Designed miniproteins, single chains. Designs and how they scored, part 98

Each design is a single chain, and the fold is of that chain. pLDDT is the mean over its residues in the fold that is shown.

## One batch from the design tools (miniprotein)

Design m3406
Fold by ESMFold2-Fast:
Structure m3406 (fold): chain A 88 residues (1-88)
Amino acid sequence: EPSEEELLEEYKTLSDEELKKAQREEVAEINAVIDDYRAGKISEEEALKKLEVLITRLVVASGVLNGLSKEETEKMKKSAIETYKKRL
């Protein structure tokens, strides 16, 4: 599994348009995971694991696109994960 540092370096090689596409795809996958959990297709543990990965990708892409620091990106990630955990 790629580390957050490996994801950051990979996303830095992408164009703004590719980063925006990645953000759209990650949002769609996040919604699909929530829908699958609510439909009883996956466990809460599986949903939380998938959401953490997808939210990390979304936040890293957003951080690169908007020129955020590593610290600012990490704060956004923690906030987003807590928000989505409460929605399950």
Scores: mean pLDDT 81

Design m3407
Fold by ESMFold2-Fast:
Structure m3407 (fold): chain A 65 residues (1-65)
Amino acid sequence: MAREERIRRGAEVVREILLKEGLTQESVDKAFEYLIKELGLSEEEARQAVTLGGIEAAREQVKKL
C-alpha cells in the first residue's frame, strides 16, 4: 500500500476519534498510539496523519459554530 494512502487513512481515523472524544491532547495521544499499534503506521507516518486529521477535526468544529 502506498505511503500516501496509509497517511490519508490514518488522518481519517484521527479526525473521527477527535470529533467523537474531543479535541484534547489526551485524544491526540490515543489516536497516535492507535495508528502505530493497530494500523501499523511508522512513527513518521503517524505524526503526519495526526497533523492532517487534527486540522480536519478543528475545521469541522469551527464549521459548526
Scores: mean pLDDT 79

Design m3408
Fold by ESMFold2-Fast:
Structure m3408 (fold): chain A 58 residues (1-58)
Amino acid sequence: TEEEIKKVKEDYDKEATELMSQAYNARLAGDQSTATKYLKQAKEKIEEKEKKVEELKK
């Protein structure tokens, strides 16, 4: 369970980081709409991570 929780956190953190990187690149290209979309998706991944971790603690 502890190892499983750690892996889940790492996987979600990787996905969130990738989405933030895509948002940064979109902003550099002048696409503010796409950048905002990726930032929103990254935030949703972080929230989903927190919920999954709480479920795994049961």
Scores: mean pLDDT 81

Design m3409
Fold by ESMFold2-Fast:
Structure m3409 (fold): chain A 89 residues (1-89)
Amino acid sequence: SELDKLLAEAEKIEQEMFRIAMDSIEKNNGKFTKEEVEKMIELLKKLRDIYEQALALETDPERQAFLQSNIADIKKRIEKLEKEYEKLK
């Protein structure tokens, strides 16, 4: 289904974000570089867009609420990372 394809794309983005986080732990005690923060913001924006597309296709109110919650959390994380990015030197 279209929804399954969107969720599979979301899974791939989450796996890429996980790899960035793990590399950061291995190389820099979990502290992101500017480039890693930029990449995480890019991936979170893609993930947000995919979940918004999934929400548009979802007809079940319970699953809609779950997707809305995920989108809200992603938006908050983007906002926090963008503020962090401005302070990195």
Scores: mean pLDDT 86

Design m3410
Fold by ESMFold2-Fast:
Structure m3410 (fold): chain A 84 residues (1-84)
Amino acid sequence: MEEEYRKAIEKIKELLEKFKSIHEQKTLEEGFEELEEVYRNRETSEEAREEMELAVKLAKNIDKMLEEAKKVPSADKEVIDVLE
């Protein structure tokens, strides 16, 4: 689980860096949607389309998870404190 989460975060960072280079002033969601449209218009491959859809969905889901994790009282911190 943790390794999958880290890999997903790394992918998000790469997507964020790519998004920033293309759409610095736009919101994350708008940038991802625009990127998906551009990708669909240029690529006719189902595989490429599926990858793009998965990347956008994954990024949005992880963004929501990160936002929720940050805003909720982190029980993880309490667990770490007890372990130490």
Scores: mean pLDDT 53

Design m3411
Fold by ESMFold2-Fast:
Structure m3411 (fold): chain A 65 residues (1-65)
Amino acid sequence: MKEIEEFIEKLEKEYGIPKALAEDIIKKSKLLDEEQKEELIESLMEEYGLSREEAQKLIELGEKV
């Protein structure tokens, strides 16, 4: 839990991703199919300037929870 919170805080500080949005993504990552995950990765890269690696890490953390 704390590791996920620290990552969310980093994304907010460095990329401007709202904590509520990052938490929502983490919670619903398990419910997304592969196509929806790819769409979400592309959206995060386009809207917030995340690298593909950072966006994939956020989804991966959500799958682990």
Scores: mean pLDDT 79

Design m3412
Fold by ESMFold2-Fast:
Structure m3412 (fold): chain A 74 residues (1-74)
Amino acid sequence: MEKEIKELAEKAKERALAAVEKAAADPAVKEEFLAKARETIEEERELAKTAPEKDAEVTKEALEALEEALKAAE
């Protein structure tokens, strides 16, 4: 299970970086990116509350990556 959660966190980071590139290139994509990123951050925060300590660490890294992507999109 922990391995699966780690893979999900890595995928979230990749998606965040890809979304940043798209948002920077096209203003129309920016609104969709911001909406999706906010929903993902909220979902991950809720999951972290019920996750084991080790899983919470990978979730925290994913949240940090998403927050960095949001700031870069601005």
Scores: mean pLDDT 67

Design m3413
Fold by ESMFold2-Fast:
Structure m3413 (fold): chain A 85 residues (1-85)
Amino acid sequence: IKIEVIDENGNKISLEEALKKLSGKVKVTIKTSKGNVYEEVLDIENLKEKLEILKDKAEEHNQEFEVTIEDLETGKKFTIKIKPE
């Protein structure tokens, strides 16, 4: 599994660093390789759990996910690409 995190300025950062920059509630947009789009509002703990679930699904089912995270208080955005290797 390859996880690539890109900040709002296009810089690659660690997932841990991205999560530390979030203040509270985030808007999560999940795009699947099949073109399905899911949107929800999560807190940071639920976001972390959701990312683990997507990582497991990517590995088990050879699925790619693109996750856009927007901090609802700061407006900061991150893009997370989860790819089966």
Scores: mean pLDDT 81

Design m3414
Fold by ESMFold2-Fast:
Structure m3414 (fold): chain A 52 residues (1-52)
Amino acid sequence: MSDAYKAAFKQQMDQSVDIMHYIVSGAPQSVIDAQQARVDALDRQVQALLAQ
């Protein structure tokens, strides 16, 4: 696996943790949705890197 895959996976994990913190802190749904979209984008990057 490439180093880029490991970096992307780490970012995906960090963004997922941020979503949990936003939910617990009562952040607006629009903020939670935006963060979820970022996690989805990172998942696509991870899948693209894994295909190498």
Scores: mean pLDDT 76

Design m3415
Fold by ESMFold2-Fast:
Structure m3415 (fold): chain A 79 residues (1-79)
Amino acid sequence: MEERKPVSDKISKLAKEALPYLRALRAENAADPAVSAAGDNAIKLLEMIANKEINLTEEQQKILEEELKQFLAEVEKQK
């Protein structure tokens, strides 16, 4: 179904936690125009998610929660 709800508090928190690492990855790849453009778009979308400015279906929210958790887990492995 196409019913969309505001992003959950949990996903918002995960997005806020992921955002500085995504910005760092974009900065490290600043010399690549394709990576920079994709990074800028991803950062803008993640900022909207962090601020609950986007409405998603419950299925999309579950997928996003998993993706953000996986991203943060990979970041922790690189520390």
Scores: mean pLDDT 78

Design m3416
Fold by ESMFold2-Fast:
Parts: C-alpha cells; sequence; structure tokens
Structure m3416 (fold): chain A 58 residues (1-58)
C-alpha cells in the first residue's frame, strides 16, 4: 500500500515496521508499550507512527 510507504518515509521507519505497528494497533488493540516491546521500537517512535497512521486510516 502506497500510504504505508509515505508513513515510512515520514517516520524514518521501514515499511514492514509500519505495517506491523498498524496490525498490532488496529487489528489486535495493543497498547503503545506492547507495540514497542513487540517491534523493538521506542515508545516515542511507536507514538509517532500511530499518529501518522491515524491521519491516514483513523
Amino acid sequence: DEKFKEIAEKTGLSVSKVRKVYRLRYEEGATYLEISERTGLSPEKVGKAIEELDKVFG
């Protein structure tokens, strides 16, 4: 999906990391801390990724 590439570029994350954050947040309802632990991203980067995802998909 082109939107994941746009978010990846804006956040400095890989597309695969953005997709994983999306699945954990929107499909599994995981918390920011759970997503951080499961992706290896800092809570700050998780929050930034979710903010950008919410602008597109929320």
Scores: mean pLDDT 81

Design m3417
Fold by ESMFold2-Fast:
Structure m3417 (fold): chain A 100 residues (1-100)
Amino acid sequence: SREEAERLSEEAVELSRKAVEYAEKGDSSKAASLDAASGILLSAAEFLDPDNPVVRKARAEVHRLAARTAELLQKLGKMDKDTADAVVERHLKAARELEE
């Protein structure tokens, strides 16, 4: 349903923000777990209502936050530079396409 999709997308954004916070604190394991959980909730929201403006906005926001998590994981030595650069570019491209 629309309400369920919007709730799941809001929860996905919150988990993705927490992933960035834990990565900033050096907790790479918790950051990765929260980033993965955010992706699962976002996939569920997309399945329920992919064209919903709230879901689309949350998708763009999660992509930008996931890019930041990847950058921080690279700085912590948990992701190599080439992999991190590729992940960041993919996420930022996806966010831009959702904002158009």
Scores: mean pLDDT 88

Design m3418
Fold by ESMFold2-Fast:
Structure m3418 (fold): chain A 73 residues (1-73)
Amino acid sequence: IEELKKLSKSKDLKVRLVSLALLARIEKWDYDEFEERTKDFDEKQKLELLKFILTLDPSVLPKEWQEIAKKLL
């Protein structure tokens, strides 16, 4: 988890997105947590992160997020 937190601050966008997606799964982020952690992201970066979260394990995504994901994706 500490390694993932370090990687989530990486200068490499792909590394940041993958590590944030893993953190979202492990820490079971709700939508408010996602918005807070991505407040400095543009729309494209938010969509990329959401895609990574969905590919890791869609079953851990709360029902409310699934509805939002369908609207955004």
Scores: mean pLDDT 69

Design m3419
Fold by ESMFold2-Fast:
Structure m3419 (fold): chain A 70 residues (1-70)
Amino acid sequence: SREEIVERIQEEILKLYELQKKGKISKEEFDKILKTVETKVEEAEAAEDIEALKKVLEELKKIVKEVEKK
């Protein structure tokens, strides 16, 4: 559902925030990713586009995995 996807996006943002606190990603890079995700989520919600929300989640998961490996 839409609610489940939004919840998963929030969980991934929280993981990225924790990685920022551990110094694995800069605050500037974190802020850029957060703004991009917020914009894409707002656009997808306005368009009622669940597939766009799924793509945001998938892309964010890949970013989190890459940062975790540092």
Scores: mean pLDDT 85

Design m3420
Fold by ESMFold2-Fast:
Structure m3420 (fold): chain A 88 residues (1-88)
Amino acid sequence: LTVDGPQLIENKDAIIAQKPDELTLSNVNPKDIDPVVEIISEIKPKKVIVTNSNYLVGQLRPKLEAIGYKLVEEKVEGLMTTAVFERA
C-alpha cells in the first residue's frame, strides 16, 4: 500500500482494517510522527518503506525501532532519505 502521511491519518480506520503487509509512506509532517507510528503499530506491516526529509526519517527511526522494526536499507540523496524497515 502506497500513501502519504495525510492519507494514512485521514483513512487510518480503513487502512488498519486492511492490515497491509507492506506500507510505502511519504510526506509525513514532523508533528504527525507519533500518530503515524501509532497507526503502524496497529497495522503491524511486515515492511515499511519511508521516503522523507533526512530530519524526519531520523526522528521516525527510533520510534519504529521501539515498536519492533529494524532498519534494513537506507539511501540518502541530498536532503531526502528512503529507509526500509522490517518487523523483527
Scores: mean pLDDT 85

Design m3421
Fold by ESMFold2-Fast:
Structure m3421 (fold): chain A 123 residues (1-123)
Amino acid sequence: APPARILVVDEDGERVVELVEELRRLMPDAVIEGALSGEHGLALLEREDFDVVITDARTVTMSGLDLARWVREHRPDTKVIIATRSLSEEEREAALAAGADAIVLKPVPAEELVATVRAALDA
C-alpha cells in the first residue's frame, strides 16, 4: 500500500512543527505535512490526496469545522480529527455534525494522537 498521508492544520506554527516532527518519529512510514491556516490546508487538500486531516477547531477565517464539512463533501475517503482546547457538549455535537471522525483534547500526548490516527486509517 502507498504510505499514509497526514495533514496537520493549526495557526500555532511552533505546535505544527513540534507535532509534525513527533508524528514523523512515531510514524516513520507516513508522509506528514503542515499548514498554518484553514485556507492553506484547503489549498493542499485540493491539490493532494490525504488519508487523515488533523485540524484545530478554531482557525480564524476558515474554522476546523468548515474544513471538516468541505472534506465530507469533496473528499469522503479522507478522515478528519478535530483538536480543541475546550469541549462542551454543544462543541462536540457541532464537530460530529460537521463530519469529524474523531475529536482530541489539547494538549494531546503524541502517542494518543498516533493511536487516534491509526484508528482513523483502519476505519
Scores: mean pLDDT 83

Design m3422
Fold by ESMFold2-Fast:
Structure m3422 (fold): chain A 74 residues (1-74)
Amino acid sequence: SAADEIKAFLEQLLAETTDPAVRAEIQRALEALDADPDDFKLIEDHILRIIILAEERGDLATAQALADKWKEIA
């Protein structure tokens, strides 16, 4: 499912991420998915927060990869 695909992607991203603020935003997105995987607007809001934070920190590759993955499955 779309929820399973984004969850797997976010879990991998969390494992590879060392920045505590980015990790916290990824964890919030995972919590939103676990609470209600059909609340795509809330999940998207969390994903956009991760993208913005990654861009702010200069990690454009992570921001682009997550944006592309969300666009593919949403």
Scores: mean pLDDT 83

Design m3423
Fold by ESMFold2-Fast:
Structure m3423 (fold): chain A 93 residues (1-93)
Amino acid sequence: SMEVEKRKKLAELLKEMLKKLLEKLKELGTEKNDLEYSEATEEEAIKELVEEINELRKEIAKTLPEELSDEVKELIEKLLEENRPKVEELLKE
């Protein structure tokens, strides 16, 4: 596998996690429908996706009722943790 391909697969995984987060937030009745994503290199794109996920976590804490905020935070943590082995595998070799 090429290094560029591994980076691209990682970006796609992060993007899928972001999409699932947005769908869950819509279900919970939040105002977060779209997240900003800029065109960049694969490396920069991955960093931007991670930053958007982190910003989303902060925004959830402000926007949602305390009970819902905790539930959504837990979902974000689970999504990141669940895909961590795949991300590591893609970066390994």
Scores: mean pLDDT 57

Design m3424
Fold by ESMFold2-Fast:
Structure m3424 (fold): chain A 87 residues (1-87)
Amino acid sequence: GSAATVTVYVNGVKVGTATVAPGTSKTITLDVKAGDVVTVKAEDEYGSATVTLNVTESGTVTVTATNYDDKTKVTVKHGDKVVTATT
């Protein structure tokens, strides 16, 4: 497969991008405030996936993207809240 591109937005503003090679994972950690909206988009040759997490408490959000060669899975964590999307 090909590398995936993962883009992270907070309140519609691009805050980071990562390239994830097949068979690898990358993690991005963000400082967030209550009321923030974190959106993560993953794109690879097989498709795209978008996931959104509404931040309920100030703290951190962790974005993990794993490229399984034929698909890319994105997991976004904030405390006990977890949302996931797959290309």
Scores: mean pLDDT 84

Design m3425
Fold by ESMFold2-Fast:
Structure m3425 (fold): chain A 85 residues (1-85)
Amino acid sequence: SEQQLKEEAGGLAVDIATQAQLKVPSEVAMEINRLVKQLREALRQGDYEKALETAERILAIVKKYLPELVPQAERVIEILKELAK
């Protein structure tokens, strides 16, 4: 369902922010947390274009600092593309 996909995307994004707090410099973790908050708000609003834009920005940071979480960030993007149909 749409609600289950939104919950999965939000949960994956929150996990990325949580892992960032433990693994990356605090300035990078704060930026990821800011983007995750923005992504979750866009999901609540049904603004899937804004959510996708924000998720792509998260993916760029994850590729540089948390490469092991790239599959999680890419899964968020896949879910958002499905929701935007």
Scores: mean pLDDT 89

Design m3426
Fold by ESMFold2-Fast:
Structure m3426 (fold): chain A 74 residues (1-74)
Amino acid sequence: SEVQKKLEELRARIQKLAAELEKADPEEQKKLIEEMIKLTIEGIRLLVELNPEVLELEEVEEFLERQLKEYEEL
């Protein structure tokens, strides 16, 4: 499915960013972590699209958006 392809693409992007994080300076690390968090939120949204009966998406999205906002305010 198209959703499965998007999940595979997101996984690959997150893995690439994780590898870059190990060699990044502190300023670059912050930007890489922010990008990884954004991709993780997108991945969770796609997972709920596949399994809407399993996860209470609204609560999970609110939690992740709050975490991202708090991180950006650091």
Scores: mean pLDDT 72

Design m3427
Fold by ESMFold2-Fast:
Structure m3427 (fold): chain A 85 residues (1-85)
Amino acid sequence: MEEKLEEILERFRKLLDQGKPAEAVSEALREANEAGLTPEQKKRLLDELIAYVRERLAAETDPARKASLQRILDTLEALKAYVEK
């Protein structure tokens, strides 16, 4: 399972690096669903995705890209809150 989470995270990182934040989120969620992750595993994946987006947001210099990354971060945090309930 750890291997699958790392695989999803690696692809997410590559898509963000390519300037495709919306695709990064949609692909990560699709892969998590296809892998049949439990709520606990989805929470862990969301924690890793949130941490990476926060790191990228801190390093981003373009205002438009910062706004896009912040929107993605807000979406992931909302999903995590839902899963944790």
Scores: mean pLDDT 79

Design m3428
Fold by ESMFold2-Fast:
Structure m3428 (fold): chain A 69 residues (1-69)
Amino acid sequence: GLRERALELAIRLARALAETMGAQLEKQTGQTPTITIEVVDGRRVVGTATAGDLSRTVVVSVDDVLRGL
């Protein structure tokens, strides 16, 4: 359904944003970033990029994506 499509899009968006942040952290630290993606209650997708001592987090709302469909 539309909700499942919104979740898939939210996961892809969170990953793309986390990878972009990871690339920035790699430039800052010279270390390879680790990307993690977590779905919280099926409502939010949390993407985290970590490199060395630095971490950046993005949150994508599934409902915000769903409203855009």
Scores: mean pLDDT 86

Design m3429
Fold by ESMFold2-Fast:
Structure m3429 (fold): chain A 56 residues (1-56)
Amino acid sequence: DEQRRQQEQQVQQQQSYMMSQGGVLGSQKTLQDIQQGNAVAQQTVQQARQQRQKQL
């Protein structure tokens, strides 16, 4: 029972903590920005490859 209670409390605490703490939400926003940046980088690489094929 204690292990079940600890696991449930940890999951609930983590979710509540993420919602209550603005700092944690800020970190999540940074991760989303990184993901968006990666998508832009992928498009740039694809465009560079297309240009290279056209020049070759």
Scores: mean pLDDT 62

Design m3430
Fold by ESMFold2-Fast:
Formats: C-alpha cells, structure tokens, sequence
Structure m3430 (fold): chain A 88 residues (1-88)
C-alpha cells in the first residue's frame, strides 16, 4: 500500500508536469495556470510533498473515492511553493 501510494504520487506528478489534459481542473482548483510550465511544476512538487508528509490522506482518498481532503491539503503547499518560486 505505501509503495503503491508513492508510485501513484510520482505518476500523478509526472502527468501534471507534462500538462496532461485531465490535470487542468486540479491546477485551476489550486489557483494555478495549467498552461504555465512553471506552475505545473509547482503542482507536481506539491503533490509529491503531500505524499511524503501525509500518505494516509492519499490512502483514505483511494479507499473512499473522496479526494477533497487531498485537494484541501495541497492548497497551502502550493501557496508556499509559489512564494518560494517568486523569490528565485
């Protein structure tokens, strides 16, 4: 289960970074532009950080089909990463 969650997170991060059409709704929900390569990288990084810090949220979402707690947890990570990117 833990290894499957890590592999799923890596796959989702790759799909987000490559701009796969199904990921644009998630990026828009997080306040990101799905057409901006840098903002797609921020979303991918946020997903990987969430999987590392709170893998239980991803596990619960997969078991219940309710991804709202995952999306809510991604929001503050995305905001922090956007601030860090703006300083570079």
Amino acid sequence: MEKEIEELAKLMAKLIEEGIPGTEALLKYLGLDPNDEEERKIAAEAFLKLAEEKPELLREALESGDFRPVFDALKPIVEKLKEEAAKK
Scores: mean pLDDT 74

Design m3431
Fold by ESMFold2-Fast:
Structure m3431 (fold): chain A 64 residues (1-64)
Amino acid sequence: SRAALLARAEAAARAGEEAAARGDLQTKVHHYDVAAVLYTLLGRDDEAARAAARSREAAKQLGW
């Protein structure tokens, strides 16, 4: 359901923030990528773009 997808997107974004707080850049990339995909499927373009940007920021710090 859309509600279940939204809950998963929000959980992924939260996990990305938690990883960021710990300095875990690899885990940050993973969770924000998941959030970006799920927000895109939901048509939440602003939230998807924000998650994708945070993933790219972490990937850049990793030299990926």
Scores: mean pLDDT 89

Design m3432
Fold by ESMFold2-Fast:
Structure m3432 (fold): chain A 79 residues (1-79)
Amino acid sequence: APLTLEQRRAELQRLYDEALKGKISADEFAERVEQLLRDTLAAERAAGHPVPDSLTLELTVKDENGNLVTRTITVRAPA
């Protein structure tokens, strides 16, 4: 069964916690988030569920001064 958006948000929060603890880099975190979005759209489509034309997520990373900076990532479903 495909994961719900809420379950995917929980996984993203887990990755975010790892990034805040320095277990993964900001670049690696962004790449993993983008992959999760792509995999989510692919899984929903494979399950025969409707998928949105695009999915947008806010991604928060820590800069060199310790400040949280928000980035926006948009992924489109393949044609």
Scores: mean pLDDT 68

Design m3433
Fold by ESMFold2-Fast:
Structure m3433 (fold): chain A 77 residues (1-77)
Amino acid sequence: SDKELVVRQATFLISNAEDYSEEELEELIERLKEHMKELGFSEELIEKVIEKLEELLKNRKNLTDEEIREELEKLLE
């Protein structure tokens, strides 16, 4: 499903965040926004997903990959 695709993409971005600079992460987040728009997600849902993504990125060191995925899945249910 489109939701599963977004969850996978967002989880991968957060899980590999240490491999990217702050500027590269911002670019990847923007690409995720555009992808969600192409999939027909509402602007409200996109904003909510990105806000959660940025929250998870800030707390990355305190979260497991499983916890990151769980939070994103809850948001897109």
Scores: mean pLDDT 80

Design m3434
Fold by ESMFold2-Fast:
Structure m3434 (fold): chain A 100 residues (1-100)
Amino acid sequence: MRVLSVEESRELAEDLLARLRAEFAGELPPMSEEELRGLVLTLMDILRNLARLAVARGDEELKAWALEQARELLAFVEEHSDDEELIAEARERVEEIERL
């Protein structure tokens, strides 16, 4: 997502998060476990990259937003998934953002 603007990357993250929630709400066909894992980790990587860019720009509000979204995504995965490896990887991404 480095080729997108910050605003475009944020909108993409918000759209993908909304899609993930809709699929779990039964509004869309359920994803396979592999597709869910891929989407969650992709979202975490987008949020981590936005947080890194925010730190480089001195944008404390963007960093705080990215961390908040990553924490909410982790909580969502912990509530809806029994994949302990996915939860652990998502937690590592949140911790990485917190250390920035």
Scores: mean pLDDT 77

Design m3435
Fold by ESMFold2-Fast:
Structure m3435 (fold): chain A 75 residues (1-75)
Amino acid sequence: MLDMSNPKEREAALKAAKAVAEAAKAVADIEDEEEREKEAAKILVPKIRKLAEETEDEKAKEVLKKWAEELEKIA
């Protein structure tokens, strides 16, 4: 988990949360739950990978990279 008391990790967490919210809205109209999850993952993977590359904090970068790898498995 990202440490919310660290300003850089908190910033990364907030950007990740925004990406999740945007992906959820983009796929909200998909009626099939499994397809909705896969499409959300496809949208999130490149966004989370970009956040990991832009993040200066090493711990936040590692957390985001691992999450992107997990999302790629379901995309």
Scores: mean pLDDT 77

Design m3436
Fold by ESMFold2-Fast:
Structure m3436 (fold): chain A 88 residues (1-88)
Amino acid sequence: DALLASPEFQAALAAFEEELIATYDSITDEALKQKLHDLVGRLQQALAAGDLAAALATLDELLKFVEENGLSEALKEAIRALKAVLEK
């Protein structure tokens, strides 16, 4: 998939990964950290399979999780940017 090799996708993914690491460092609740880890794992599996529908659904779950748990606004922005690239 040419989309997943694009500079735009690679830049959005890199920004997402940076904000994700910062968010992990801010979480002290083990259950929340585990849920975030599981959602990221599902996203990585979907992207590796080229399943854009599953990737987008998982990003929607990540956005909701981040919002409901009062996590990083920068992470929400990175997730939205990654979704926009994948929706092309």
Scores: mean pLDDT 82

Design m3437
Fold by ESMFold2-Fast:
Structure m3437 (fold): chain A 74 residues (1-74)
Amino acid sequence: GPELEKKKEELKKLLVKYVEELAKKIKEQYGPDAEVKIEVTEEEITLTVKHGDEVKVETLNLDEALEEILELES
């Protein structure tokens, strides 16, 4: 319902901010060789980290992330 949509939008903004802070920490840890890209859609968050010849891609489903957060706060 409309109440759930409002809560989902607030949690989405928190997740975007959290992922941006995580990207900064990764870049500080790995240094100038690390390239971090964050793609946020309405259904998923994709984090791509490049370090030298290594590429790591992590994808978080927004619904799964929201369910995990709700379970942790329950």
Scores: mean pLDDT 69

Design m3438
Fold by ESMFold2-Fast:
Structure m3438 (fold): chain A 67 residues (1-67)
Amino acid sequence: GLSAAQVRDLVERETGAVLSEAQAAALVAMARAGASGDELGAFLHRETGLSRELARGVGAAIRLLAA
């Protein structure tokens, strides 16, 4: 299953952004609850200040990793 460590590693590799443990845990919980890549991206944009374009791409990647 999707882990907080996998989410942190993915976001850092794709963007250079370092997520807090709380941010990574929230993304895992959202993905497990069936959140879309767009919803995951919107969370990343709000919490980290990543551009909408980068956040959308990363949100989609988290959704794919959770599948």
Scores: mean pLDDT 87

Design m3439
Fold by ESMFold2-Fast:
Structure m3439 (fold): chain A 85 residues (1-85)
Amino acid sequence: LRRAYEVAAAEVGEDSPVALGVRAYLAYLEGDEEKAAELRKRAEEAAARMSEEERARAARADEAAMAVLEEEKASGELEAALAAA
């Protein structure tokens, strides 16, 4: 699951809306709902301030990160990560 964040961070940077969104999702899966809500709000605010070009780049990074998440979920790694938390 950490791999999805690494993909997003590598594409658009750690403070990008996409990277923040993936971090929020990870926090949510770990049971930290307060941190997940805060990161999600930050991601939404950052996305609203992006240029069209930056938004297109973020969408591409989001698709790449989501593809990794779907692949990990299909292999059961998401459930294993939650059980290990």
Scores: mean pLDDT 66

Design m3440
Fold by ESMFold2-Fast:
Structure m3440 (fold): chain A 87 residues (1-87)
Amino acid sequence: DEARRAMDEAIEAFRRALAAGDYDAAAGIAVGLADLALATGEEERLREAVGEEIAEAAIAAAKARRAGDRAAYEEAAARLRALLRAA
């Protein structure tokens, strides 16, 4: 399954970015992971991988981006970055 492999690789990249303190990279990867999770129905796996609060913020950002709602995307992305810096 290409989507599952992509999600595995992205989860590993997310963990590396967090370990490096690269919160901007971690946020971008988390939004990409949320986009994959929404496309595949793997939202629970996303929550297991990154935690519920980070997953919720990443899902909100991915949904806003899909809808073309820039203001909602910027708000969700800012919340996501704040959560990652606090983790």
Scores: mean pLDDT 84

Design m3441
Fold by ESMFold2-Fast:
Structure m3441 (fold): chain A 79 residues (1-79)
Amino acid sequence: GDLSAKITVNLTNEVSGHKATAVITKEHAILILENIRKELPDATITVTVGDKSATTLEEIKKLLREAEEGATVTVTIKK
């Protein structure tokens, strides 16, 4: 798939209280989410693109690979 495609990521981290918005590649977004899972293994990560949501790292990677260029991706991290 085209992992160089850009997406808009809106992230809310309820564990730290931080919010961020960035336009990044699908590849970069996947790497960030892998790192968050490694650092916060007990946290629930929910990734939403349109009407689809994923909470496992495998399904999140699939969802991001299938997202269209310019898609808006919402990431929520909870305890």
Scores: mean pLDDT 85

